Designed miniproteins, single chains, continued (2). Designs and how they scored, part 1

No score or structure here was measured in a lab: all are predicted.

Each design is a single chain, and the fold is of that chain. pLDDT is the mean over its residues in the fold that is shown.

## One batch from the design tools (miniprotein)

Design m4001
Fold by ESMFold2-Fast:
Structure m4001 (fold): chain A 91 residues (1-91)
Amino acid sequence: SLRDEALSLVKRGTRLAREAIEAGDLQRAADIVEATGQAVAQLLREAGDDEGAERVLAAGRETADALRAGASPEEGLARLREFEKTVEEEL
């Protein structure tokens, strides 16, 4: 299902982003979050949920921008949790 596919993308993306944050690679974490948000948003648009897609894209972009701006690992993990929560609310 779309929900199962989107959840799989989020779980993989957030796991990889968390590992990157914990390794101190905030740039890679940002790239992973942005790509994850874009992939989930595309699935939502294909399902006709344009509003949900826009919210997921915005959350991914804002999270990626914060990580690139030199967030601490603790702040980065908190932003990642909020991104994951936003995506869950759209599914």
Scores: mean pLDDT 87

Design m4002
Fold by ESMFold2-Fast:
Structure m4002 (fold): chain A 67 residues (1-67)
Amino acid sequence: SDFERMRQQVRRGVMDVLRNGGSSARQVQRLLDRMGLSVTPYNISGVSGISMDDAQRVTDIINQVLN
């Protein structure tokens, strides 16, 4: 479904940002902490419980960082 595709895109984008490091990685990490998500550059948990609104916020930040 479109929602599952969005979740997968968010997951991949978060991992890519965290692998690159830097201030952008710190911003994403803080947002994920606030959302109750546990992530590393190679693993992410809690994403299956993420709301659509939270997924959109993470996607927006990732897009700002990677573009």
Scores: mean pLDDT 64

Design m4003
Fold by ESMFold2-Fast:
Order: sequence, then C-alpha cells, then structure tokens
Structure m4003 (fold): chain A 82 residues (1-82)
Amino acid sequence: MLKVGDKLEVTLENGIKGTFTVTEKLGENVFKGTLTLTDDGGQVDAVVEVEKKLSETEYEAIVSVLGGSLTGSSKATLTKLP
C-alpha cells in the first residue's frame, strides 16, 4: 500500500486537484502528509484514509484538511505517482 515519501494526485469530489505527499503512516489505511492544491489553495497538512483500491495505482479515500480556511473532509480519488 502507501508508504512515507509516496506522492499521489488527489482529485476531490468537487473536481479540485492537488498533490499529496505522505509524511507519516498513522495506521494501516491512514496517512498524514502535505497536500498542495492546484487551484491556488496553497500547501496544507492533511490526513488521508484509504477506503477502497480501485486499480493498481488508484484508490478511493477520504481526505481531511487540517487547520486553516480549508478545514474539512471530502471524498477523493488518489492516483499514485512514480
């Protein structure tokens, strides 16, 4: 599954995209990291909880943004980057 240092493209259910970099493994399916939003949202801390494996590189997850004006949780699709 995911490990520290992995990078993923994140697509939130509203169509907003970003890049998530795993910095810490909190549990078997729960990862903390840095989310950089493509839509000028900037860089924020986030927690990703992986719910389903959709393909070898694609996952369904819940993304929870930590602090700031973007605090909240959303369903997202994650694509593992090389």
Scores: mean pLDDT 76

Design m4004
Fold by ESMFold2-Fast:
Structure m4004 (fold): chain A 75 residues (1-75)
Amino acid sequence: AITDNPELAEEIVKEKPDIVVGTPQVLAEVKKLNPNIKGIAVEDFSPEVIEKTLKELEEKYGKDLKITLRGSAAK
């Protein structure tokens, strides 16, 4: 348990990303704090899928995007 950091979503929102790439549960927490942050859910959190997704996002939305990657372990 993290007693000095009660919500991981607060850390993500504090970084003020334009887009968050992560699991649906992480995106739900981020959306509760700042619904204006765009969330991209990945079905497979493999490095290859993440790298491809980041390249596509840079192409469509611009290279200067602030993108935060967050996944959750099974526990």
Scores: mean pLDDT 63

Design m4005
Fold by ESMFold2-Fast:
Structure m4005 (fold): chain A 62 residues (1-62)
Amino acid sequence: EEDQELMQAAGIAEVYKEKKGWSDEEIINYLEKMRPDVTFTKEKIEKGKEVLEELKKKAAER
């Protein structure tokens, strides 16, 4: 599903930024090499990050 792909891309993006200091473009290039059958665009990663960030905010409110 589209939402699952976006969430996965967001999770990978955050992990690589935190551990390796990668940019969004570097993450997209990495994902394309690992999963060439799946198109990961900057837009998909950006939307996934927004969803993940909203979930984090909701968790923090508790």
Scores: mean pLDDT 70

Design m4006
Fold by ESMFold2-Fast:
Structure m4006 (fold): chain A 68 residues (1-68)
Amino acid sequence: SLAALAERLAQRTGLSVEKARAIVTTLRAEIERKGIQETVRLLPEIAKRLGVSVGAAATALQLVLAEM
């Protein structure tokens, strides 16, 4: 579930659960709308908008892709 994914991301990165939920939700929506390749290209932009590191966003992307 998205909730379980967000909690796992928060534990791995030190992000708040709320911020982890936001990045997971955003990445899932971007992948479904634009595809994986475009979401990877936009990852630094997405990280900046959500106030997370690119590393945290990359970890989130890996976790989201593993569940899809």
Scores: mean pLDDT 83

Design m4007
Fold by ESMFold2-Fast:
Structure m4007 (fold): chain A 57 residues (1-57)
Amino acid sequence: MADYEALLRAARAGGLDVAEVAKQIIEEDPSHADEVLAGARRVDPEAAEKAKELIEK
């Protein structure tokens, strides 16, 4: 499995929206949802919550 925490941290450093990147990864493969959200929470808990809202609503 990919290191989603490192990937999302790199996305944030590059000026990308962590919530949007996490949403895109989960939409491509929902089997990664729990791991992606866990990684996002370690980078930015608010972004993780937004990603969850974007997917479920």
Scores: mean pLDDT 77

Design m4008
Fold by ESMFold2-Fast:
Structure m4008 (fold): chain A 72 residues (1-72)
Amino acid sequence: SAMDVREDIELGSFHTHVAFVRLYVQKTGDVDAGVEMVRKMTKELLSKSKDPAIQKKIQQLGDEAVQDIQRQ
C-alpha cells in the first residue's frame, strides 16, 4: 500500500540500523549478537506500527536480515 513520508523515514531508519548491524557482524564475527540486535529492533518497530501491511513488511525485513546474518 501507499505510505506517507513519516512511515518511509521510519522504514529507512530501520534499514540503516540493519546495515550497521551487518557491518558489526562482518567486523566482529559475532553472529549471535547481530541476530539479537535485529530481533530487538524488529520487535520495537512492530510495537510502534498501527498498520497491518506495514507490520507484515517490518516482520519480513527483520526475518530476511536475520537469515542474511546467519549465512555468515
Scores: mean pLDDT 77

Design m4009
Fold by ESMFold2-Fast:
Structure m4009 (fold): chain A 79 residues (1-79)
Amino acid sequence: LVEVRRTIIVGQKGDEKVIGEILQEGERTSYRIRRLDGTLIKEGEAPSLEEAQRKVIETLKELGFEIVGQGSSSYLRPL
């Protein structure tokens, strides 16, 4: 079993919302930023959760979004 930690960051610009999702699986941290319709804005990998959070927040600010929510959870995934 591998512990997966998931962090969600929500950005809002007027009536538009975007979701930044960060997943940590073992030593791997990845992130993805999408609109509510599923349109991908940006994705990638980062060396840590802190760096992934920085990249997501920076991207949202560059696009004019305000951070309106953030949360984290963890779960176990079979190998």
Scores: mean pLDDT 80

Design m4010
Fold by ESMFold2-Fast:
Structure m4010 (fold): chain A 58 residues (1-58)
Amino acid sequence: SDLEKLDLVSQVAAEVAKEVGPEYAPRAATIAQKLIDAGETDPEKIREKALEEVRKEK
């Protein structure tokens, strides 16, 4: 069951969307999934990296 991963992805996407706009939620979710799949387990690091990447692409 990947429910914990899906919940974390949703939380990161929502937090990034709150900071930079709802249009960036899908991109933040994609970045969060890639980080989790790469072995990142720290929710704060995932959030910071997703926000940083979205800001660079904005």
Scores: mean pLDDT 80

Design m4011
Fold by ESMFold2-Fast:
Structure m4011 (fold): chain A 100 residues (1-100)
Amino acid sequence: SELEKLIEEIKSLVPEPVFESAEYEIEVLKELDESNLFVQGLIYFYKGLVYAKKGKFEEALEYFEKSKELLEKVEPSEDKELFIELAEKLIKLIKEYLEK
C-alpha cells in the first residue's frame, strides 16, 4: 500500500534504532530538561516518528513542523543541523503523500 511505502521511506531516512526506539527516546529526553529548546525539538521530532509508525501522517507532519521551528531557535550545532535536515525531508515526503 502507499501507506507501507511511506513508512519504509521514512525508516530509510532515519537510523533504524532511532525509528524503532522513538517512544523510549521521548521518555529519556523528558527526564533531562524540558525547558531546553533543543530537548523540546527532539521530543517533537520523536513524537512525529511515533505518529508516522501509527500511520497518522497529518499528526506526524504537525510534530515534525513543530520540531523544525524549535530547532531553528537553537544555537548552531551538527546535531541541530542533522535533525532540521531530517525533519525537512520527512515533512516533504509526508506532504507529497497527503496531496495524492
Scores: mean pLDDT 80

Design m4012
Fold by ESMFold2-Fast:
Structure m4012 (fold): chain A 75 residues (1-75)
Amino acid sequence: MVSDEEIEAAVAIVQAAVELTVLRNLIKKGKVTDEDLEHAEKVAKRVRELSQRTGDPVLAELADELEKLIEEAKK
């Protein structure tokens, strides 16, 4: 049986993957806005919090990648 925590982790993985794709595409096009960065930061925070609670290495890796990409986008 899938637990609520497993569902939340799966949703977070999908959200992080989508956000990485969107933000990377916006960076390549030179179209990153403050709103895009704020949204990405909220997703990164949620994924990081879940990685800390679950110990899921996939969530940790996605949080690291998203946080790194946000910092690159700010430059």
Scores: mean pLDDT 81

Design m4013
Fold by ESMFold2-Fast:
Structure m4013 (fold): chain A 96 residues (1-96)
Amino acid sequence: KVEELLETAKEAVEKLLEAAEKSPGEAKATLREALEKLIGALNDAGVSKEVQERIREAAGKGAEGIEDPEKKKEALEETAKEILKLAKEAAEELEA
């Protein structure tokens, strides 16, 4: 359901923002776990593979940014915003 997708996306965002305060390794692990759960929710909701690929690409860019300590917080915040945006757009399409 759309509600479950949005709740999972919100939880992913909250975890990514918390990970901004952690080591790069822990931040990458948190991003991977959040992405895995979100992709599962997207698939269960019937979201297209194209949207799922866009979310994976956003997470990939975030993972690259985590390796630079000066950019880690910004990269995670940008990734969280993009993931939430894409999940909301997918939810709106499912309700159309």
Scores: mean pLDDT 78

Design m4014
Fold by ESMFold2-Fast:
Structure m4014 (fold): chain A 89 residues (1-89)
Amino acid sequence: SDAALAERRRLLQALFRLVQTKGVSPSLRDEIARVLDELIALDPDKERMRRIRQIVFDQLANETRKATPAEVAEAEAELERLRQELAAG
């Protein structure tokens, strides 16, 4: 539905904001991939979305490999906070 598509797009925007402000972690990378997979299921242009998902995942995986343990811990803590805020609404 359009509402489900809008909700996943809003969540994806929040997750990318976390990457920009706190950095990337394995959990955050995997959560972004999961939301993109849900968007692929809802989008009529599935092939285009699969290509975007692969490019985004490869970029996030590369950045995760370069992150320090402290940066990973901070990004994972912020992801958990976001998940709790979304579940509480």
Scores: mean pLDDT 80

Design m4015
Fold by ESMFold2-Fast:
Structure m4015 (fold): chain A 105 residues (1-105)
Amino acid sequence: MTVEQAVLAIEILEESARLGLKDEETIELLQKYAGLSKSTAERLVEILNTKGVEAAKEYIIEELAKKLGVSKEEVRKKMRELRENNIEVQIKISMIRMELTILSK
């Protein structure tokens, strides 16, 4: 998982929880927009349903910190920088929000 994938996955998990989306819809969005494998997407939705959105976010941050060999605080900083300064990430977030608006119909 990359920092970009983590940013997009967290956006999908937070909005899916807020809107009460079905597990299958959340899994499809995680694969389509965050580029996650089916197994990773299913694991995140399992954590979301059993422990809540904050636990799912923390799992993403911890796994990324281990993979990059950095602190969880540094991962959170890199994720904020991408959300605020990366135009490609901003476009992907807009696409996610558009699809979620259609699904929340």
Scores: mean pLDDT 85

Design m4016
Fold by ESMFold2-Fast:
Structure m4016 (fold): chain A 80 residues (1-80)
Amino acid sequence: MEEELQREVQLSLLTMAAAVSEIAARNSENPEVKALHLQMRDLYLQRTAAVEAGDEARAQALQQQIQQLNAQSQALLAQA
């Protein structure tokens, strides 16, 4: 009920995040940054599938992986 509304909002945000990550990858000239954004896109898509399946533990684990890759991407951009 309320969880269904939260799920719909979460799925919309995850779909948007995957699209943004793909756009960032396409616009990145650095091949390492490009690869990280593509990995983040795939993780967002996997998290969308986990949320759709109701696998909360998997969705949380995937979110942590996304946060780690985002930190790596920011570190590489700071060195460039």
Scores: mean pLDDT 79

Design m4017
Fold by ESMFold2-Fast:
Structure m4017 (fold): chain A 85 residues (1-85)
Amino acid sequence: MKREKALELLEKIADQLTPEELRRYVARFSAALGDPWGIREAVELEGDERARKLLEAFQNGDYDKAREISDELLDELIKELEKRL
């Protein structure tokens, strides 16, 4: 549900974004899905402490914490994308 909403919002605004903005949003979306590329990009491009904590949670096998952080990342992404509409 949240993943589908984030993707739909991203698709609606994609044409309004610069290549840099699009890359940042795609990285944040991918990080929220637990994608290693997205997590790395979010840490490197934004210094995102939550993305770093998500990586640590996966490395420690703390899947409950990983789910919690993933949901937080999705909620913030949706909020940000809705502001662009």
Scores: mean pLDDT 76

Design m4018
Fold by ESMFold2-Fast:
Structure m4018 (fold): chain A 90 residues (1-90)
Amino acid sequence: GAAPQVERVAEETLASGYRAITFRLSNGRTVTIVRDADGNAVGAVAQLADGRYLAVAIDPETGAVAQAVVDDLEAALAAVEAGVAALAPV
């Protein structure tokens, strides 16, 4: 089959200061990568086949993961931010 193609369709800064970059896949679904100020990946959001979103937050130091399935992209980005905060003990 053809190699997967992606197009950057959005880039935004979240309330936490993390950067979210959204790509559209060849099937029309989106994937958003969330990075911290140093450029490390701290989370991602993937649009599911049913139109919902899978949000994943990752602690890069421990490898711990938090996940949520939500109905829209705004809720998914909020879930990534909440997951990152929950995984980072202060």
Scores: mean pLDDT 78

Design m4019
Fold by ESMFold2-Fast:
Structure m4019 (fold): chain A 87 residues (1-87)
Amino acid sequence: MKKDIELGREKLKELGIDPSYFSDEELAELGRIWPEYEKNKDERGLATRITALMLRVIGDELDALIAEMKAQGLSPEERQQRLVNLG
């Protein structure tokens, strides 16, 4: 587990991805599966897994932003307008 977390973190940094967006469990999974993908030269499988994790991070950040706006008392219309202005 601990070694897998460190490996996952290091590999993401090598790709220019900030590992702080990922949970310890996700980092451990990446560290565990990365050597297998490298051994099998399964670049497509590795890219697919990384893409899935990035989509989760984006979704979680969006959900957190919406939750923060709700906590600030913004209406659904005000939240939609802020999201449009952010993109």
Scores: mean pLDDT 75

Design m4020
Fold by ESMFold2-Fast:
Structure m4020 (fold): chain A 81 residues (1-81)
Amino acid sequence: MADAEIEALTKKYKEALAAGDLKTANELLVERYELMAKAGKLTSEAMIVHLRAMRSTAKRAGDEESAKRLDEIIEEAEKRL
């Protein structure tokens, strides 16, 4: 199970936020959601709405890699509905 990896990413995310490193914090957040999707832990409509907002932000910022990863996460989550 990805529980230990999700906890490690959550810790790194909090550290990045405390340091004001918003780019690293956002990258860690995407990685965390990717692991949650693979582990079948994306169970909330609110999580899917949040992921769609993040994808739109990534596309507007020209971050094609993050946008693609978010598309894959959303597709996998929606297959469970």
Scores: mean pLDDT 74

Design m4021
Fold by ESMFold2-Fast:
Structure m4021 (fold): chain A 85 residues (1-85)
Amino acid sequence: KYDEVLKVIDEFFAEAEKRYTPEEVKKLRIFYKSIKAVLETFKDLPDEKVLKGLKLVYENAKKIFSPEVQADLDKLFEEIEKVLK
């Protein structure tokens, strides 16, 4: 299931490169690396713990993003949760 989560994440951040302002894209690149590091580190843990770890990274970073980017990231995490269920 991690390959499906990785695909969803990779597709979101590829689209982000052409959708948002340069300032938002720079923040998203850093966040993307952090999310991929968490996913890779925790891939052998139960899905519920992987999801919790990913959500903690997002909640800690959430306020640095614009409301528009936050809404799109909320949708991304809903999709990740759907894959991991």
Scores: mean pLDDT 80

Design m4022
Fold by ESMFold2-Fast:
Structure m4022 (fold): chain A 95 residues (1-95)
Amino acid sequence: MKVGIAKTDRATVVAVDSDADLEKAKKAAKEKYGATEFRVADNIEEAAELLKTAKKGEAVILRVPGADGMSAALFAQEVAEKAGLKVLDLDIVEI
């Protein structure tokens, strides 16, 4: 299963399928971008609000039914854009 990860200048966004293993998603964000603290959201608007208050080293995980690969990456990017943050890196990781 592939997750989308967007690194911003403040925090990291991970978008995953709602049935995804969250521990594997957390591990991917930790290994790739050093994320240590995680909050979970089930919609884009909630994820964007959490991201606005996130500090360096924090991550927001957005769960979206059917999100995989490119679609997951695009959801992570949309959360960052709605939060008004610059996307520095966008990646797709197998978990």
Scores: mean pLDDT 83

Design m4023
Fold by ESMFold2-Fast:
Structure m4023 (fold): chain A 80 residues (1-80)
Amino acid sequence: SAPVLKEAVLGEFETEEKARAAAEAAERAWRSVPGVLDARATVEERDGKYRVVVRVLATSEEAAERGIEAARRAAEDAAK
């Protein structure tokens, strides 16, 4: 099957520093997820808030969803 690309918002953060830490952690988390081929996290500033968005390229929709969940958990842990 063709690879699947999925995008998700991991969260909104009050500071750029927290958003950057979350994005870096999210981007690294995919390497342990079976079926994830690549993942990229970006920080977007809107209305004084910092949004972290991840794009996951995976072998299946289920693998992409696992990649997003791993990224979300890593982002939450890094923002503490």
Scores: mean pLDDT 84

Design m4024
Fold by ESMFold2-Fast:
Structure m4024 (fold): chain A 59 residues (1-59)
Amino acid sequence: NNAEKLWQDLLEHPDLYEGLLFYDELKDEEKEFPVTINGKEVYLNKDALEEYKDFFKSK
């Protein structure tokens, strides 16, 4: 479950995974949805936001 692992790691170490999120599955055109995690601004595409929305609510 890649999304769960990325989400947990992002919450713990956002600076370590910021580049990986952009590189792995994020499209530049979809960066219009910024999310603040531990005071850092991270851009997620719509699909990633949909996958991670439950983790946002659970925390």
Scores: mean pLDDT 51

Design m4025
Fold by ESMFold2-Fast:
Structure m4025 (fold): chain A 60 residues (1-60)
Amino acid sequence: SLAEALAAGKEAAERAAKTESLEAATRIAQDVILAKMPHLPEASARRIAEELARDAHARA
């Protein structure tokens, strides 16, 4: 579900933000979202991942 993909992406972004760059955290979150929702357009997954990674990185 979208909710599960968002939750998994957020957790991945928060973990990555502690040790990785913003770009790396974004890519990790995007991969997790697409693994949960493979039919989601890549551009949409990237946009969501960018928001999650930016929020997580600001709090790291």
Scores: mean pLDDT 83

Design m4026
Fold by ESMFold2-Fast:
Structure m4026 (fold): chain A 79 residues (1-79)
Amino acid sequence: MAEDEALIEAFRAELKEVLKSLKSGEKLSGVGVVPARLAEALADAIKEAAKEAGAEAEIEIEYEGDKAVIRFTITKKEA
């Protein structure tokens, strides 16, 4: 739904801005809480943002009833 897509896009936009400030070899770790149904879509968005930034993403998802906690670590590759 448009509201769910807006939440994912807002997170992705914020993540992209932070990734631009990372130097080669640096890591960014974060955590987000989303509806469980969006967990896979958000994980895919994180992976895509990292890929676009020349980085590698590691993602862990913890389900809590109707919600999911997504933890991620993104490592910017050295050129």
Scores: mean pLDDT 77

Design m4027
Fold by ESMFold2-Fast:
Structure m4027 (fold): chain A 100 residues (1-100)
Amino acid sequence: SAEEERLRRETASELAAARQLLERELAQGVPRDKALEAVAQWLLSTLETRMTAAVEAGLPAVAREIAEAFIAGARDLFADDPELAERVVAEMRAILERVL
């Protein structure tokens, strides 16, 4: 549906925005650990908002797809920080269980 397509496009856009936020923070001289934590918190908050919107639209399957995309995106974005990646993924899975 048009709604499903919109939610998938928004997911891709927000994962791109997370990478841009990280790059901007690092370019501005923010300490790496603080920059990573800021991006992690933004990503977690954005995931919950998007999953909630998908569920409210009656699209729980799309909410699951959004969570899976965010989990994959977090693993890619934090590939050089595997402990942070696994913590963020665990928190994303907790959001998935709470929202669905």
Scores: mean pLDDT 86

Design m4028
Fold by ESMFold2-Fast:
Structure m4028 (fold): chain A 69 residues (1-69)
Amino acid sequence: MTLEERAQAILDAMTAEYGVTPEELARLIAEGMGEDLSDEEALKFLEHSARVAAISLPGGRQGAAELAR
């Protein structure tokens, strides 16, 4: 699985768990950061965050254990 595929799987899992679209999730993150971001910028941040998570959580459950440290 590539980094891009892993990042997409993380996004799909988050949107499915919360029952929101990627656009809605990006807006929630931007609001949480207190940033005046456009929808495009918010989506770019979401994509970047998913890639960072994919690097940090390469094995899913294994990566979650890493974050718990």
Scores: mean pLDDT 67

Design m4029
Fold by ESMFold2-Fast:
Structure m4029 (fold): chain A 94 residues (1-94)
Amino acid sequence: NLEELLKILRELLELEVERGILNEEQYKNRLNAIKDLEKNKSKEGALFAATVTLSHLLGLPNPLEIAEEILKLFKENEKEALEKVKELAEKAFK
């Protein structure tokens, strides 16, 4: 669901600001990127962005490779890919 992915991205953005990872200018740029994903209804783009950000925050190896594998899974099984992203989000928000 695009709305769930956009919600995760917005919550991640707030978390990154609270942890001092992003400054105000970077926050505005990321917020505009999220708005563009919403305007374009890009589920794949939102999924990829969320997975990369979550993998970086969790200190996982090869965040881009993880995001590419989850994107491949999303094309074959959307529900399973979304569940994996939610699991990463739950770990990141602890």
Scores: mean pLDDT 84

Design m4030
Fold by ESMFold2-Fast:
Structure m4030 (fold): chain A 96 residues (1-96)
Amino acid sequence: MEEKKEKMAEIAAAEPGKELGRLHVELFELKKAGAPQEKLDEILERGRRVAEEGQELAKRGEAEAEDYPEEEIEKKYEKVKKELEELEKEYKKKIE
């Protein structure tokens, strides 16, 4: 039950998590380009909003965990985990 809720929270927050990764890459590129601090602060503010949205979605996912069979949650979790790992690998290439 506890693990099921954790997996549902991560599944629900997956899209915000991907967006945070994209914003991290954008912030890195802007810093390398010597962008002004105001532009960097704008990206950081967007990141905070996305993170807050992700937290709200995660809480809703936890609340809905009982409504889903464990097998479906595990399949979605495996898919989300793989997608996030692939995106993280792509982003790492851009910031290295």
Scores: mean pLDDT 81

Design m4031
Fold by ESMFold2-Fast:
Structure m4031 (fold): chain A 87 residues (1-87)
Amino acid sequence: RRKAIEEAIKKYVEEEVAKWREENASLPRPMKEEELEALSEKFRKEATKYLLEHFEEVLKLLEEKKKLNQISEDEAKLLELLKEALK
């Protein structure tokens, strides 16, 4: 179900962008808003394309990371979203 996978990826990418924005605000020299938005838009396009083209490889990698207890909270969320989309 490609549409469900696309929606899961979009949700994950937007959550990552939101975290990136919060992290930038905490830096001693935060990136300018215009630069942050440009990088965020580039990330949205590149991450969405990569995840859509390689979703099976990403899913396997995340499952392996989970077994090794090396998975981040963000990766765990992506894994659950992808698994739910594949049901």
Scores: mean pLDDT 74

Design m4032
Fold by ESMFold2-Fast:
Structure m4032 (fold): chain A 75 residues (1-75)
Amino acid sequence: SSNLPEEKIKAVETLVEILKTSTNSEEKLEALKALSKLSDFPGVLEVAAEALIDALKDEDSEVAEAAIKTLIKLL
């Protein structure tokens, strides 16, 4: 279970949903940047890991690169 404040957990869940459901590369990039800014909170990786791994396979190389950077930041 994630050990984040309720508001931060909800923010991560919303960003994960955008990453999974959006067809817009700009929205995905913004979600990845927001997840990266939350890297100081333990448990973000636990909530976001599957969506980040999926984003590594994105057709847009910029999205895939941002996903790699975000994943490294959270590790």
Scores: mean pLDDT 79

Design m4033
Fold by ESMFold2-Fast:
Structure m4033 (fold): chain A 65 residues (1-65)
Amino acid sequence: AAAAAERRRRAEELLAEVERLSAEIERLADSGQPIPDDVLKQLQELMRELQARVRELAPELAELE
């Protein structure tokens, strides 16, 4: 029991992380200034983390049909 509730909570946590990472990426990219190499590396790291979180959501999305 409660498996669906736990899964929903996990998906909500992952979605919140995805939104947070997306907002951070957007903020860094939206500066309108040349992106320094260190910031570019940070963006690449954030993008990789975002992709990992989205991959964790795939089973949850499949359950939603």
Scores: mean pLDDT 67

Design m4034
Fold by ESMFold2-Fast:
Structure m4034 (fold): chain A 97 residues (1-97)
Amino acid sequence: MSPLERIRELLLQLGLSEEEVELVVEALRRLAPSEDPDARISRAQLDAAIEELRAQGHERVAEFLRMLFDRADTDRKSVSLQELIDTLEELVRLGNS
């Protein structure tokens, strides 16, 4: 399974709509087109993606991504697709507790 397909499954488990999930997956595909789970996405690239979603009227998705990126980005510099998957898996576990 690709990292983006795993992210899609986890977002659906967290209660995002199919439309919200596609917005997140498309944003991440633009940021990590190789879908390499270890490729680093910078804080500036993450911030730009969040602002694009807000500009398009997707404030709920933008706020979700801000929370997700802040939780995954422990060094405040960058995040990988694997770190996003690990963070989403933690959120799914907490939501089912």
Scores: mean pLDDT 79

Design m4035
Fold by ESMFold2-Fast:
Structure m4035 (fold): chain A 75 residues (1-75)
Amino acid sequence: MKPVASVERLREMLELVDIGIESLPEVKPETLEKVKKAKEILEKAEKGEASDEEVREGEKHLTEAILQLQELKEK
């Protein structure tokens, strides 16, 4: 239990990704799909319906999305 730090982190990561998407002219559909999956997991976690494993999966999706957005910035 005590996953409040993980849920808050997931929300902060989503906020950063949303800013990144708005700032970049081109975003891959794969990146948007990962963000969508993470949002679904976050909503579930905020309701207390997500397992720790699902929250970690959401973090993985957001980490991959952030990596893809950074790749676009390096162009």
Scores: mean pLDDT 75

